# Ledger of designs, part 68: designed miniproteins, single chains, continued (5)

Each design is a single chain, and the fold is of that chain. pLDDT is the mean over its residues in the fold that is shown.

## One batch from the design tools (miniprotein)

Design m18343
Fold by ESMFold2-Fast:
Structure m18343 (fold): chain A 77 residues (1-77)
Amino acid sequence: KQEAIDFIVAEAAAAGWSPEELARLRVRVEKYLDSNPEELEFLKMQLSDDPEKQAKLREYQEKIRKETEEIVKKNLA
């Protein structure tokens, strides 16, 4: 679980996300995986050295990013 969260957060940090965005992302990813245990097991399989599985992990990462962005946008005055 922590490896998947750390991977997603590290990728977002490398992409230039702010520390506040990274903190929110970590909390959201953790809650998302807690609510969807089957996604956590799937992400564990994706973290193996399979390039196709790595690509699918990036798709989940992008989905979480978009969900985070939507919530931030809804809070814009």
Scores: mean pLDDT 67

Design m18344
Fold by ESMFold2-Fast:
Structure m18344 (fold): chain A 71 residues (1-71)
Amino acid sequence: SSLDVSSLSADEQAKKLAENAVKSAVENNEEIDFKELAEELLKEFPESTLSKEELEEYIKEVYEKIKKEKE
């Protein structure tokens, strides 16, 4: 069961971990499967209130931002 404050914390942690994973992958010229990464992050944060689709969209946005900055 998710507590409101704990759920928000888990959501923020999942997003932070997603951002770090994307940065690492871009720096290493690795391919990112946005859906798979979102699914793995939600497995690590089962208390998160984020949907897989919401986290996938966040990962895509972070990837595009970092990719443009690195080009």
Scores: mean pLDDT 75

Design m18345
Fold by ESMFold2-Fast:
Structure m18345 (fold): chain A 84 residues (1-84)
Amino acid sequence: SLAELARQALEDTKELAIEAAKAGRYDAVDKAIAEIDELLADPEAVREELIASGASEEEAEAAVRAILEEAPKVKEEIEKAKKE
């Protein structure tokens, strides 16, 4: 589902950003945080873009809910890794 793809994309972003932080690649870490902040800044715009890309309203809403639930947690873990 689109919600599962969104969760997987956030998990992949988290893993890559944490590895980048361990390598001292803070530019990549900051980019990942900025991308997550952009997703969280306007959830309605994300929903509309998903529908415009062919998703149903139900699928888009489920994906946005997954992003709103998981993205703040992913951001926190990335920021924690950056501070280590």
Scores: mean pLDDT 84

Design m18346
Fold by ESMFold2-Fast:
Structure m18346 (fold): chain A 70 residues (1-70)
Amino acid sequence: AASIAHGQAVCTACHGETGKSAYKVVPARKPAELKAMTKAQLQDHIKKYMPKLKLSDADYDAILAYAQTL
């Protein structure tokens, strides 16, 4: 199971800790839309808009769990 803390840590590993969140990485997306994303849709979205962000399969699961807290 993915953890919210792990999802937050993945986002902050590239963007720093203070004042940053997964929501700010995709500011044009509403939390409800991000919460509704499947893993495949999230992978496609990251590759399209943030292609330099390298994420593992487990990182995507953690980010999806984190998104539920937005």
Scores: mean pLDDT 58

Design m18347
Fold by ESMFold2-Fast:
Parts: structure tokens; sequence; C-alpha cells
Structure m18347 (fold): chain A 78 residues (1-78)
């Protein structure tokens, strides 16, 4: 399904973020993953309960990874 492919893409992007040594690349991958996951959550009625739980877990993981890079990324705006 479209939702299944989108969840898999978000997971791929999160893994790329974890493997990247560049804080900027990490931010880009996490932002793309978050956009996909947020859009899926907006269409909750199209998701199975298992897909909803997985999306919620992935969003929590993205939030934690964002907190890790936030001080480094903020330095580029100075």
Amino acid sequence: SMAERAIEKAKELIEKAKKSKDPFEREVYLTLAYMILSLLRKHRDQLTPEQQAEIDKLIEEVDKLYEEIRPEVAAFDA
C-alpha cells in the first residue's frame, strides 16, 4: 500500500540520518522523514492500528534525533 511504502521510506531516511556524520545532512534526512510521518498521521483513518503505532514510534525517534543535532545546526544560522 501507499502507507506501507511511505513508512519504509521514512525508516530509510531515519537510518541515513543516524549514519551521517554531517549535522546538516542529518537535519535534512530527519526533516524529510518527519514530513512523511506527519502527513500519514493527518490521514489516520487510512491507517491500521499497527501502522499508527509504528508512525508514532518513528516520530518519537525523529524528535530525539533532532534534539541531538539542534545545537550544531543552530550554529549555521549565527
Scores: mean pLDDT 81

Design m18348
Fold by ESMFold2-Fast:
Structure m18348 (fold): chain A 73 residues (1-73)
Amino acid sequence: SLQEERDKVLEEIRKLLREHVSPETAERIFKLIEEGKYVEAMELIAEHLTPEQREKVFELLEKYIRLDNEIRA
C-alpha cells in the first residue's frame, strides 16, 4: 500500500539521520517533517550532513512528500 511505502521511506530517512546527527537533531528534523515544514527540515539537514549524505536524504524526503500528498489527496 502507499501507506506502507511511505512508512518505509520515513524509516530510511530516520536511519540515515540517526547515523549522522545527534538524537536531539534527528528528533527536531523528524518533527519538522511531520509538521510539513519541509524547507526548515531541509535547512537543518544541509547544516548537519555532508553534500553526499544530504543528496540521499533529500531524494528520500522528496519521495516521502510525494507519497504523503498522494495519500492525502
Scores: mean pLDDT 82

Design m18349
Fold by ESMFold2-Fast:
Structure m18349 (fold): chain A 58 residues (1-58)
Amino acid sequence: SDEDVELLSRLTGLPRAVIRDILSGRLAAPSNFAAAVWSELPEHIREKIIEASRKART
C-alpha cells in the first residue's frame, strides 16, 4: 500500500520508487535494509519485506 511505501521511504531515506521495487521483489534489499528501524515497523510490513527478500533470491 502507499502508506507502507511512504513509511518505509521516510524511515530508510530511500525513494518511494526504490521501496516499491524492493517490496515487489524486483530489487534485492540491501543487507542493512530497515535494520536500524526494524523494531519500529508494523508486523505486516516486516512480513512483506521478508517475503520480498525471498522472492528476490529466486
Scores: mean pLDDT 73

Design m18350
Fold by ESMFold2-Fast:
Structure m18350 (fold): chain A 68 residues (1-68)
Amino acid sequence: SVEDAIRGMLELARELLREGRVDLAEELVRSAERQVEQAYADGELTPEQYQRLKEEIDKLRAEVRRAK
């Protein structure tokens, strides 16, 4: 599913952060955010799925900012 694909991107971003690859993690989080916005616009995500994914993205963005 689209949600599963986006979650896969977020899991990879978390792994990149653990490895200290902050710039790559940041780019992947930006890519995931674009995918979430497009999927929601296309009707592929419910409002509840959209909010959950946005919350996870916001958490990862905060972790990226702290790692810089």
Scores: mean pLDDT 87

Design m18351
Fold by ESMFold2-Fast:
Structure m18351 (fold): chain A 70 residues (1-70)
Amino acid sequence: SPAVEAVRPALEHALKLVKAGRLEEAIRVLEGVLPSAPPELQGPIREAIEALKKGDAEKAIKYLEKALSI
């Protein structure tokens, strides 16, 4: 989907930030892309943001990988 491909670089960037322990920066990237994300990515992105706000990097990675598989 063109809409999914448009947000893919931001999701990949957020995943790299999470893996580097840069959780606050990952949250900003995801919050910035969320309004432009297609409906099928809205859920996984919101769940990733929620996990990051709780400091759960492993859960955030799982949701970001799920979003990237769509």
Scores: mean pLDDT 85

Design m18352
Fold by ESMFold2-Fast:
Structure m18352 (fold): chain A 68 residues (1-68)
Amino acid sequence: SRQRAIELLQRGLAHAEAGDVEGAARYIGEAVLELTGSELASRHVRRYMLGLSPEQVRAVAEGLLAQL
């Protein structure tokens, strides 16, 4: 559901703000799964996020939240 995706993105944002890119990537990936129903999309987003800085992951989470 969109509400569940918002909750997961907010949790991902909190992890990114704490400098925890791995935790943030996990929750953002789970939010993508909730929004798309695609495990492949979720895994791709999670892998992409793991290559970013905490500030970049935070910006992604904020951008996704702003569109929901």
Scores: mean pLDDT 87

Design m18353
Fold by ESMFold2-Fast:
Structure m18353 (fold): chain A 70 residues (1-70)
Amino acid sequence: SDEARAEQAFAELREVLAQLPEEYQPTADRTIQEAEQGRETESPSTFYKGLERGRGAAKKVLEAAKAKAA
């Protein structure tokens, strides 16, 4: 279902955000709070699309941080 898909995508977003360096954790916490608000106010389909976009952005930040550390 769209609800189950959205819950899975949210869990995946939280997993990526948890891997970000310490300096990004305040932004990660805000992203999670905004996602929880979207979960309450948006349709499951709209919420899912927002989570996928957020996950993509978070992955790009994580890759950039890893490249800087190398």
Scores: mean pLDDT 82

Design m18354
Fold by ESMFold2-Fast:
Order: C-alpha cells, then sequence, then structure tokens
Structure m18354 (fold): chain A 86 residues (1-86)
C-alpha cells in the first residue's frame, strides 16, 4: 500500500504519543492518540492498520487499569509502527 510520507509521519507521531502515554499510565490519553492514529491511517487507505489501532484503543478504554491490556495495546501499536515504516 502507498502511504504518502506526510500521512505516514503523522500516523507515526500519533503512535509514538500513544506509546508514551501508555508507558506513563495514561490509558485514556493513549486510547485517544491510538484512535487519532487509526483515523489518519484510514484516510491514508490503510484499513488494516486502522483496524488494529482501533482495537488497541478499545482494549485500553475497556480495561484502563489493567497492565496486561496496556501491554497488548503497546504491542499492537508497535506492530503497526513497523508495518508503516516498511
Amino acid sequence: MEIPEEERERILRLIDEALARAAAGDAAGAAEALERAAEEAERAGDEESARILRQAAELLREHPDDEFARGVAEVAAAVVKTVLLR
């Protein structure tokens, strides 16, 4: 899939923001950043990344105090980040 450089940079920044917030224990902020990243990925035509990021955001919203849920969301975001870098 062709993702324009500007769109890719924007998505990566949002993922990095989400990962930083998740690491700080801000599940709500991390979920919001992941949803924004998913929206940008969808606009760029990357439906797979958008789906993964939305699922990660939902997991954090459903289980904001669960460290396991945070870990799963962090892994999902990292996978999307490596796919977008390819």
Scores: mean pLDDT 78

Design m18355
Fold by ESMFold2-Fast:
Structure m18355 (fold): chain A 80 residues (1-80)
Amino acid sequence: SVEDILEEAEEIAQNILEKLSSEQQKKAVEIWYKILEALENKDKKAAEEYLEEFKKLLPPELQEEADKLVKLAEEIMNLK
């Protein structure tokens, strides 16, 4: 369900955020809320653009976790 995927995505997002500095965390949280808003509005293009911006903000060691988040968001966007 969308709710189960969102729960998994929130867990991954929290794990990413706790590994960031306070300044990086503030920016990441801002972009994360924009991703959630785009998903709620079913704006696939905006969600994809914000996900790319989120990935660019993160250090190389967190890219694998970011890719998991992108896959979950894509699953949400493809659900009815």
Scores: mean pLDDT 81

Design m18356
Fold by ESMFold2-Fast:
Structure m18356 (fold): chain A 55 residues (1-55)
Amino acid sequence: AIDQISETAEQELSSLDPTDPSQLQQALDTAVKKIEPTAPDEAKQYRKRGLQNIG
């Protein structure tokens, strides 16, 4: 369940065009919101990883 949510969030980030940083940031925020209710620690970790991938 938790790993499925994290995998879905990662899939959403990978399917976006990296042409607009604001788009990537919005997708990251959405993904974190999906994980947070189930696993707040996972959400925090995913947010940090996502921010590092956004250049």
Scores: mean pLDDT 67

Design m18357
Fold by ESMFold2-Fast:
Structure m18357 (fold): chain A 67 residues (1-67)
Amino acid sequence: SMEKKELLLKAAAYVAGLKARAEYTGEEVEPKLKPPEKVFAGMSMGYALRNSAEELSEKAAEYIEKI
């Protein structure tokens, strides 16, 4: 469903935002957590269609726990 697809994209966006924050060195202005709209509007649609919302959400949660 569209709702599950949006959850999948939100989970991926959150993980991407956390990676950006983890790479922040404190020397520049701290990057805000922004949804990577351009990446997900193009490339990640195919990924979202091939993966379940539950599976990606679980992987996102595991990744968050490791940070």
Scores: mean pLDDT 50

Design m18358
Fold by ESMFold2-Fast:
Structure m18358 (fold): chain A 93 residues (1-93)
Amino acid sequence: EELKKKIENEYKKAIEHLPDIVEKARQLFEEKKMTDEEIYEFVKKELSKYVDEGTANEIALTITRLIREGKSVEEIVKEVTDLLKKYYEQKLS
């Protein structure tokens, strides 16, 4: 129960900060012409503040791919929020 609440709060914080993380990553890609590797490392570092390394790695790869595909911040946040909820549900099982 205590552990479940801690995980829930950490995932809620990750979701809350997603729009800012995605927007910053998109700006780094478009304005600074950073590589996919550099964008991935930035997103992974930011997400690792809230979620475990495995989840942070998978979400960072997804965000980097979607930015490369030209998806909007709103589209990326939607897809990644659903993915984070799925990972959260798996951890509770």
Scores: mean pLDDT 81

Design m18359
Fold by ESMFold2-Fast:
Structure m18359 (fold): chain A 84 residues (1-84)
Amino acid sequence: SEAEALVRQAAELYEQGRLQEAIALLQQADALERDARTLAAIGGVHAQLGRLQEALAYYREALALEPDNEVIRRALEEVEAQLA
């Protein structure tokens, strides 16, 4: 799908350190289809940029969509620990 293609392209940009461009593509993917993986990916890029409050907000939104997702819960807890 178009959303999946955008997520793959964002992953390549992330690996290149092009974090702002990665966020832009992930936000386009989110606009096409909202899912926990895309929201968690946006959270991860914000965390890499040191934007911990933004990362926290996106991980919380992702976990609201998939409450039993232990990977997202762990990422959320790691960001919360950095803010404490």
Scores: mean pLDDT 88

Design m18360
Fold by ESMFold2-Fast:
Structure m18360 (fold): chain A 55 residues (1-55)
Amino acid sequence: SAQQAELEKLQQEASAALDRLRDLVVNSGPRSEIEKALAELQRLKAELAAVGRKL
């Protein structure tokens, strides 16, 4: 279904966002970039929860 495809896409985006955050933390990246990465991960988590509720 379209909802399952969207869920898979969001899971892949969340994995990429998590990898980005890990790289920033491990390399002591700028705090502003870490905060942006955290906000993006939080947004994706909320979208995953919203799609899950519709399934």
Scores: mean pLDDT 81

Design m18361
Fold by ESMFold2-Fast:
Structure m18361 (fold): chain A 77 residues (1-77)
Amino acid sequence: MLEERARLLAEAARRLRAGDLEGAARVMARLSGVPEEEALAALRALSEEERAAAAERAAGLAHKLYEAAGLAPPDIA
């Protein structure tokens, strides 16, 4: 369901912005079907700038998926 994927991407973006890499990895593991440990290792391998870019990308994708599902995009802080 597009709405569920949008919700998970929004949550990943919020956790990345909060510096919660473990929480972000858990959400991304659910999105991608990879183990949480592998997702966490991938996030830790990124620079601070790359993690910020990943959060912005996830938020943007969430907005697009909400729109594709016929829903108004929320304000993803």
Scores: mean pLDDT 78

Design m18362
Fold by ESMFold2-Fast:
Structure m18362 (fold): chain A 95 residues (1-95)
Amino acid sequence: DELERILAELEEAEALLPEVLKQDAWYAANALFNLHYLKGLLEGKPEEGVEKGYEEALKVLKERGDDSEEARERLENRKKGLLGDEEALEEARAK
């Protein structure tokens, strides 16, 4: 089915992200976050996808030494908004 095919492609893309996006740690982290979020949505588990994406994105930022306060705050606000934190979601929309 198409869903199974998309999930397989997302898993392959996830494995390649650290190599393909070496030019910028933030881009790699953000793309990895979005991949896990999409995978969670497709599997009917968006909350798990957000949590996994956040954890993997933080690992990339720490490993690459590009863990600026701004980058971390962006990831935290994304996670809080998607997990139903109304204030964080409103703040993200206002900016």
Scores: mean pLDDT 67

Design m18363
Fold by ESMFold2-Fast:
Structure m18363 (fold): chain A 70 residues (1-70)
Amino acid sequence: SALDSIPAEERVHVLNMGLLDTGSELLDEATRARVRELDRARMRRAHAIVTEYGRAGKPIDGATLLALLE
C-alpha cells in the first residue's frame, strides 16, 4: 500500500497531519482518495508540503495540496 512506502516515523506524522486520516475535516473524500493512490514519490512530496505548512503554523487545504502535487 502507499503507507508501506513511507518510513514508520514519517507515516505517523503524515497520519497526524490528516493526509491519510479518513476522518480529517481538512480534506474532502476526493482528496483522501487521491492521496491513498499516490505513488511513493508523490507521497513523500505530500508529506514534505504538509510538514512545511505545519511548521509555518498554517494548515494546507486539499485543493492546494493536490495542485502542488500535479
Scores: mean pLDDT 58

Design m18364
Fold by ESMFold2-Fast:
Structure m18364 (fold): chain A 87 residues (1-87)
Amino acid sequence: MTPAVKKEDLEALKRSLERLQQLRADPEAWEREARQRAEETGASPADVEANYLAIEKALQEGLEKGDVLGASVAVIDSAVRLASASS
């Protein structure tokens, strides 16, 4: 069952996905972003890459299903996992 969502919310979700895809299309920008995030979070660059791929998948699935809330929760969960996985 697809919950009622506003067109503006779907547009915002689509723009977030497009931004992430543009960043991923530029290898130099992607490497710089991954390294900076690894430094900020204490995670490895590989963990940052895995986290961004999980976020991209969540945004894409949310767009396909019209589930803006589910997509937002999945993005937050991915960010929390990246921060909490360091022992």
Scores: mean pLDDT 72

Design m18365
Fold by ESMFold2-Fast:
Structure m18365 (fold): chain A 95 residues (1-95)
Amino acid sequence: SIEETEAQLRSLDIDALVEALRALRTDAAAGALVYTPASMQRLEDIIAKLQRIKALLEQLRPEVEDQTLFEQQLQLLDGEIALAQASLEAGRRAA
């Protein structure tokens, strides 16, 4: 149900995940990010959670009143996932 999907989204703490991801990308851009097995595992975990969030949001699509805002939010999420994947790839090349 929509209520079940919304509860799953709340349990994932989307805002904390997005903030953590942006902090990691800021550190990477500044050359401060150290690509260790632990940091790469954290990136993989964040990517997996963001992909799960996207899947849950797609389930809510028919119930969303503002389809334009919804599409903008999905595009932003896709951008965050793509940047996280690029950071992970860079870390794998550096390791």
Scores: mean pLDDT 71

Design m18366
Fold by ESMFold2-Fast:
Structure m18366 (fold): chain A 70 residues (1-70)
Amino acid sequence: DELDAALKAVGMDYADRPASAAQVEKIRAGLKTEASRERLDEALAAGVKASPLDDEAINGLVAVLSEAPA
C-alpha cells in the first residue's frame, strides 16, 4: 500500500507497544485535511501500527500524509 510504504519510511511499523494509541492521536491532530486523516484511519483499520514516535517523527509523518496524491 502506498500509505503503508509512507508510514514505514517515517518509522512506523506493526508493533504492540504501550502508548502507541496516544502517538497515533497526536499524528491525527497534526493532519490538516480530511483526506489525510482518512488515509491514516484506513491504514490503522488495515493493521495495528504502533511505534515510539517523537515530535520529529510525528512531524515527518504528517508531512508525508499531507503530500499524498488525490
Scores: mean pLDDT 54

Design m18367
Fold by ESMFold2-Fast:
Structure m18367 (fold): chain A 92 residues (1-92)
Amino acid sequence: RAEEVAREKSRPLAELAAEEAVKEYPELDYEEVFEEALEHITALALQIAGLPEAEQEAVLAALEARAAESGPVEAELLRGLVEVIRAVREAR
């Protein structure tokens, strides 16, 4: 259940990452970038959601702080990752 939630919730972030990557580098294959991003985001969210609660909260706070200092796309990706981590935590 947690792995399934992580993969499904990571999909919109992987789509955003792939769309931005191919805009900057048109030679990249969208599907390849999407699948790589989906794999990495899913694995990262599961890893963070598996940490002790205090460590999870520290990571989530750091991601939110970074998002506040980032450009619009980076902020969307970072905040989206926070939401994926929270969803995975609730599914456990």
Scores: mean pLDDT 81

Design m18368
Fold by ESMFold2-Fast:
Structure m18368 (fold): chain A 99 residues (1-99)
Amino acid sequence: DELAERIVELQREIVTTILEVFESEDAEAMLARLDESVARFLEQAKAATQEEIEHMQEQAKKLAEEARKQAERYRKEGKEKLAEAFERAAELLEELAKL
């Protein structure tokens, strides 16, 4: 229950953070990918065993790593606000990985 609620909160924070910063093709593509992955975590959480929770945590960690790579890319392109949004998304995903 608490895990499912936390996943929903993290999904809302990730979506809100990215959307508040930019409307761009790259941001929309990454947002859609993150949203789909978080939605999968939420669905799995409804019937999750301990092993499935561990798998969801591993997926969240991988998504966090991808978000940090995207943040570094945008920072190199001079898109500082978009980089900050993806860094924030990575932090939220890292919190999910600790649940």
Scores: mean pLDDT 69

Design m18369
Fold by ESMFold2-Fast:
Structure m18369 (fold): chain A 66 residues (1-66)
Amino acid sequence: SSQDVIDQQYEQLRRHLQELLSQGRITEEDYALQLENLESLKDFALKRKLSNDQIEQMYRAVLQQL
């Protein structure tokens, strides 16, 4: 389901952000703001009924900016 794809992509990015934080590559403030952005993206994807391909492309774009 689209929910499962969103949850998988969300957790992958959350773990990546946590790794960046642990390495001192981002601040705790950056981490908190990016988590809020990920929650907003999750809500957006669900409300807009994005396809699995659209969801994966959206999260890939976010990952590339980190």
Scores: mean pLDDT 83

Design m18370
Fold by ESMFold2-Fast:
Formats: C-alpha cells, structure tokens, sequence
Structure m18370 (fold): chain A 75 residues (1-75)
C-alpha cells in the first residue's frame, strides 16, 4: 500500500514533464491506482513500462526505471 502511494506520488510529480498524450496515459494509470487500493506495485511497474514503450517517450522510460528501482528497494 505505502509503496503504491509513493509510486503514484512520483508519477504525479513527473506529469508536467511529459507530452500531452503520454501525460494523459500516465494520469489515467494514477487515477486507476488511486481508485483501487488493491493495485499491486508490480502492476504499476508493468503498465508504466507499457506506456513508455507504446509512446516511445524517453521521459516515461526514465520514470518507469525509477519506479522499478523503487519497487526493488522497498521489497
């Protein structure tokens, strides 16, 4: 739960750095994670990596890497 909250907070902080299409996709993921307290850290990592690949966004790839690293450090 606390890991997911930190991941969501980091994603929200980085939203202004993305292009509008990527920002919308990341914001949707954040909203879904906030609405569903049962969302796992692994699901957030996987879905963010998918967004980064689909949009070919360097900023989203960097965020996905930071979130994956955070998940490993807090495991």
Amino acid sequence: REIVERMVALAREKLPRFDPETAAAVAKLVAEAEANPSTSPAEIVQRLADIAQKHQSTEAQQLAGEIARLARELA
Scores: mean pLDDT 77

Design m18371
Fold by ESMFold2-Fast:
Structure m18371 (fold): chain A 70 residues (1-70)
Amino acid sequence: SMKKAQEAYDKGLAAYKAGDYKKAAEYFIEAAKLAPGTPLEVEARSNAGRAALLAGGPEEAARVGAEILK
């Protein structure tokens, strides 16, 4: 449901604020998968890529991008 997508997104933002970029990327991936075809999917995908870059650089960002497309 959209409520679960929003909850995952909010957890991603909280993890990001805490500097836990790996956990933030995981939550943003979950939010994107739960909200296909919505503006929240676009924001979650963007934030997942950003968090992945901060967690592990371009290689991790590419891995996370591929994971979202499953």
Scores: mean pLDDT 86

Design m18372
Fold by ESMFold2-Fast:
Structure m18372 (fold): chain A 95 residues (1-95)
Amino acid sequence: SEKREEAIKTLERLIRLMRDIQEDKGEFGRDTILSILELLEKIREILGEESLPPKVVKAIEAYRRGDLPQASILLFSYGVDNLLKMLEELKEKLK
């Protein structure tokens, strides 16, 4: 389906960003954090809230209400490795 293809493309972009952060030992700027949060919101819109861990959903909600510091804390307290693993598992389930 078109929605599944869009979800896979969005997941591939997120996986690339998360791998870049992991390879660079977690170096990331504000623009990278914003890109991650916007792509996660797109996954939430396409696949539904239940597709994402509760802490990641809370990070998106913090971002949506303009609380970028709290969104960043929630996102990275979940962990880069955990995020990458979750995104790769989601992508495999859609293929």
Scores: mean pLDDT 82

Design m18373
Fold by ESMFold2-Fast:
Structure m18373 (fold): chain A 56 residues (1-56)
Amino acid sequence: DLARRIAELAGVSVGTARRLLRAGRTSLSLKEIARRLDVPSSVLTAFMAAVAEVRA
């Protein structure tokens, strides 16, 4: 499960990873998505790094 792997790497809950993955498919920027979901910039940065690592 992509969401679970990303959650482990980013240090976030699986629910948070799923919300960010789902929101990332919209036309909104990741920064705007993080703001709407009340996710700190540090968590957004970790999430982006985890997504890149999982997709490598």
Scores: mean pLDDT 72

Design m18374
Fold by ESMFold2-Fast:
Structure m18374 (fold): chain A 90 residues (1-90)
Amino acid sequence: SRKERGREEVERGVEETIELIKELQEEIDKKTEEELKKVKEKMEKEGVSKEEILAEYRERLEEEEKKMLEGDVEAARERLILSATISELK
């Protein structure tokens, strides 16, 4: 009984952790797609070069790294999204 409960609780905790990881991954993927759409719009509407966009995103990445070091938890997420966007643009 107690051993059976402990096993079920561990299995449930693992499933909950997997679900949270999936949700975080989906959020990052979604926001990366949104950033890529913004990049495409800047290139098509404003005539901005890929090199100029990469430079802008690198500057944003450095700014978010500074905020993260100052304890901004949201900056850590933004940094992941910006890093993924830069990777996709290369």
Scores: mean pLDDT 77

Design m18375
Fold by ESMFold2-Fast:
Structure m18375 (fold): chain A 67 residues (1-67)
Amino acid sequence: STNPYLAQAEEHLLQGRYEEAVEALKKALEEDPSLAPQGYLFADFLRSIGRDDLAEELRRFIEELEA
């Protein structure tokens, strides 16, 4: 079973709600930092669609959790 916040992030992503998706993913990462590799893939996706602002925000959040 998926973390509830990760599932919410994926749902927001599918509906084009990228800011809400990032916020939900941040909560998932706070509960389960082992999701960091998935977080980096999500950031790469955001850059690929032109949301470099959200990609950078998410990447910095993950880096802070790993520090």
Scores: mean pLDDT 84

Design m18376
Fold by ESMFold2-Fast:
Structure m18376 (fold): chain A 93 residues (1-93)
Amino acid sequence: MVVRSEEEREVIRSTAAALRVIGLAEEYYLKKKNGTLTEADREKIERELRELLSEVFELDEETVERFLDAVFNEKFEEVEKLLVELLKRREKE
């Protein structure tokens, strides 16, 4: 069970990070749709996404930029596909 708790923490961390990425994308889309998106909101969302993708998922700069492009250009299917691939890779590794 002690060994198990490290695996549980890793799963919780990656799941929480994935949910946070989804939440940030949803906040961006909702504020953009409602006309309430400020420059400060966009900068905050971009910063938090960059930190999550590079620190938790350890993505290279090119992949982070691709992910951000998908989020900010409303490529919803691409964002979901990238998140699913990140979670599947961690599950198998």
Scores: mean pLDDT 74

Design m18377
Fold by ESMFold2-Fast:
Structure m18377 (fold): chain A 77 residues (1-77)
Amino acid sequence: SSERAARAIEEAIRAAQEGARAGLSLEEVGRRMAAILEEAGAEVLDLRVDEERSQITIRVRLPDGTEVELVVDLPPR
């Protein structure tokens, strides 16, 4: 459902922010985001990490066929 997808996106962003603050690598943070979204039924199409910008970009396809791109800014290390 749309509500489940929105909740998974919020959870993935929160996990990313908490993981970055805990000192996890951006690669590890990205993997955790992907796992949360996949558990909610999304298909991960692309995952990019930008260490210089402290940014993760993840593109997913939702069960209804909608594609969403998330760009998450994280605190610099």
Scores: mean pLDDT 82

Design m18378
Fold by ESMFold2-Fast:
Formats: C-alpha cells, sequence, structure tokens
Structure m18378 (fold): chain A 70 residues (1-70)
C-alpha cells in the first residue's frame, strides 16, 4: 500500500540521518584532533544545513502519511 511505502521511506530517511550524523561527527573529531579548527567549523555548518534539509523531508513524509489516513 502507499501507506507502507511512505513508512518505509520514513525509516530509510531515519537510517540515512543516523549514518550521516555518525560520519560527520567522526570527520569533525578527526579535524579537531589534527588542529584544523576551520575545517571542523565548516563540517559543523554543513552537518546542520543537511540535517535541516532531512528534517524538512521527514516532515513532508509525515504530512503525506497523515493525508493518507484522512
Amino acid sequence: SEIDQVLKKILELKKERDDFLSKMNEEILEALAAGDYKKAEELKKEMLEKLSEMESEGTALLDKYESLLD
């Protein structure tokens, strides 16, 4: 069903977000350990911007899920 497809997309987005956070946190820590504070700052900004995009996509999927129930 379309509901099941939307739920699958929500779960996939959650996994992608968690994997992305893990990778970005590792890269930020590596930059900090290397003393590259500018790179760490740039990575933090990129991480926050991408998370905002993922949150927007997640909200759209949840709205679609709710519309399928009505």
Scores: mean pLDDT 86

Design m18379
Fold by ESMFold2-Fast:
Structure m18379 (fold): chain A 78 residues (1-78)
Amino acid sequence: GSNAASANQQQAGQHMANMIQALIAGDFDAARQHAYNAGRYDDRPEDYFVRVIETILRDLGVSAADAQAIIDAARAGR
């Protein structure tokens, strides 16, 4: 990214990408850990960040129970 992007936002983006790859691989434990770290590094408002995660999970067809566990991990990282 450009010099305008924060290191925290780059870390959050990397963890979100890793979360997506873990979900595609069916590794829900890794997905939860990456969701937690994405929440930790993301500097955006919590409600906005959670909505981004919810959109990703919906688009990937993740079950409601697994989606909730990942969202809870992302919130815990805040």
Scores: mean pLDDT 81

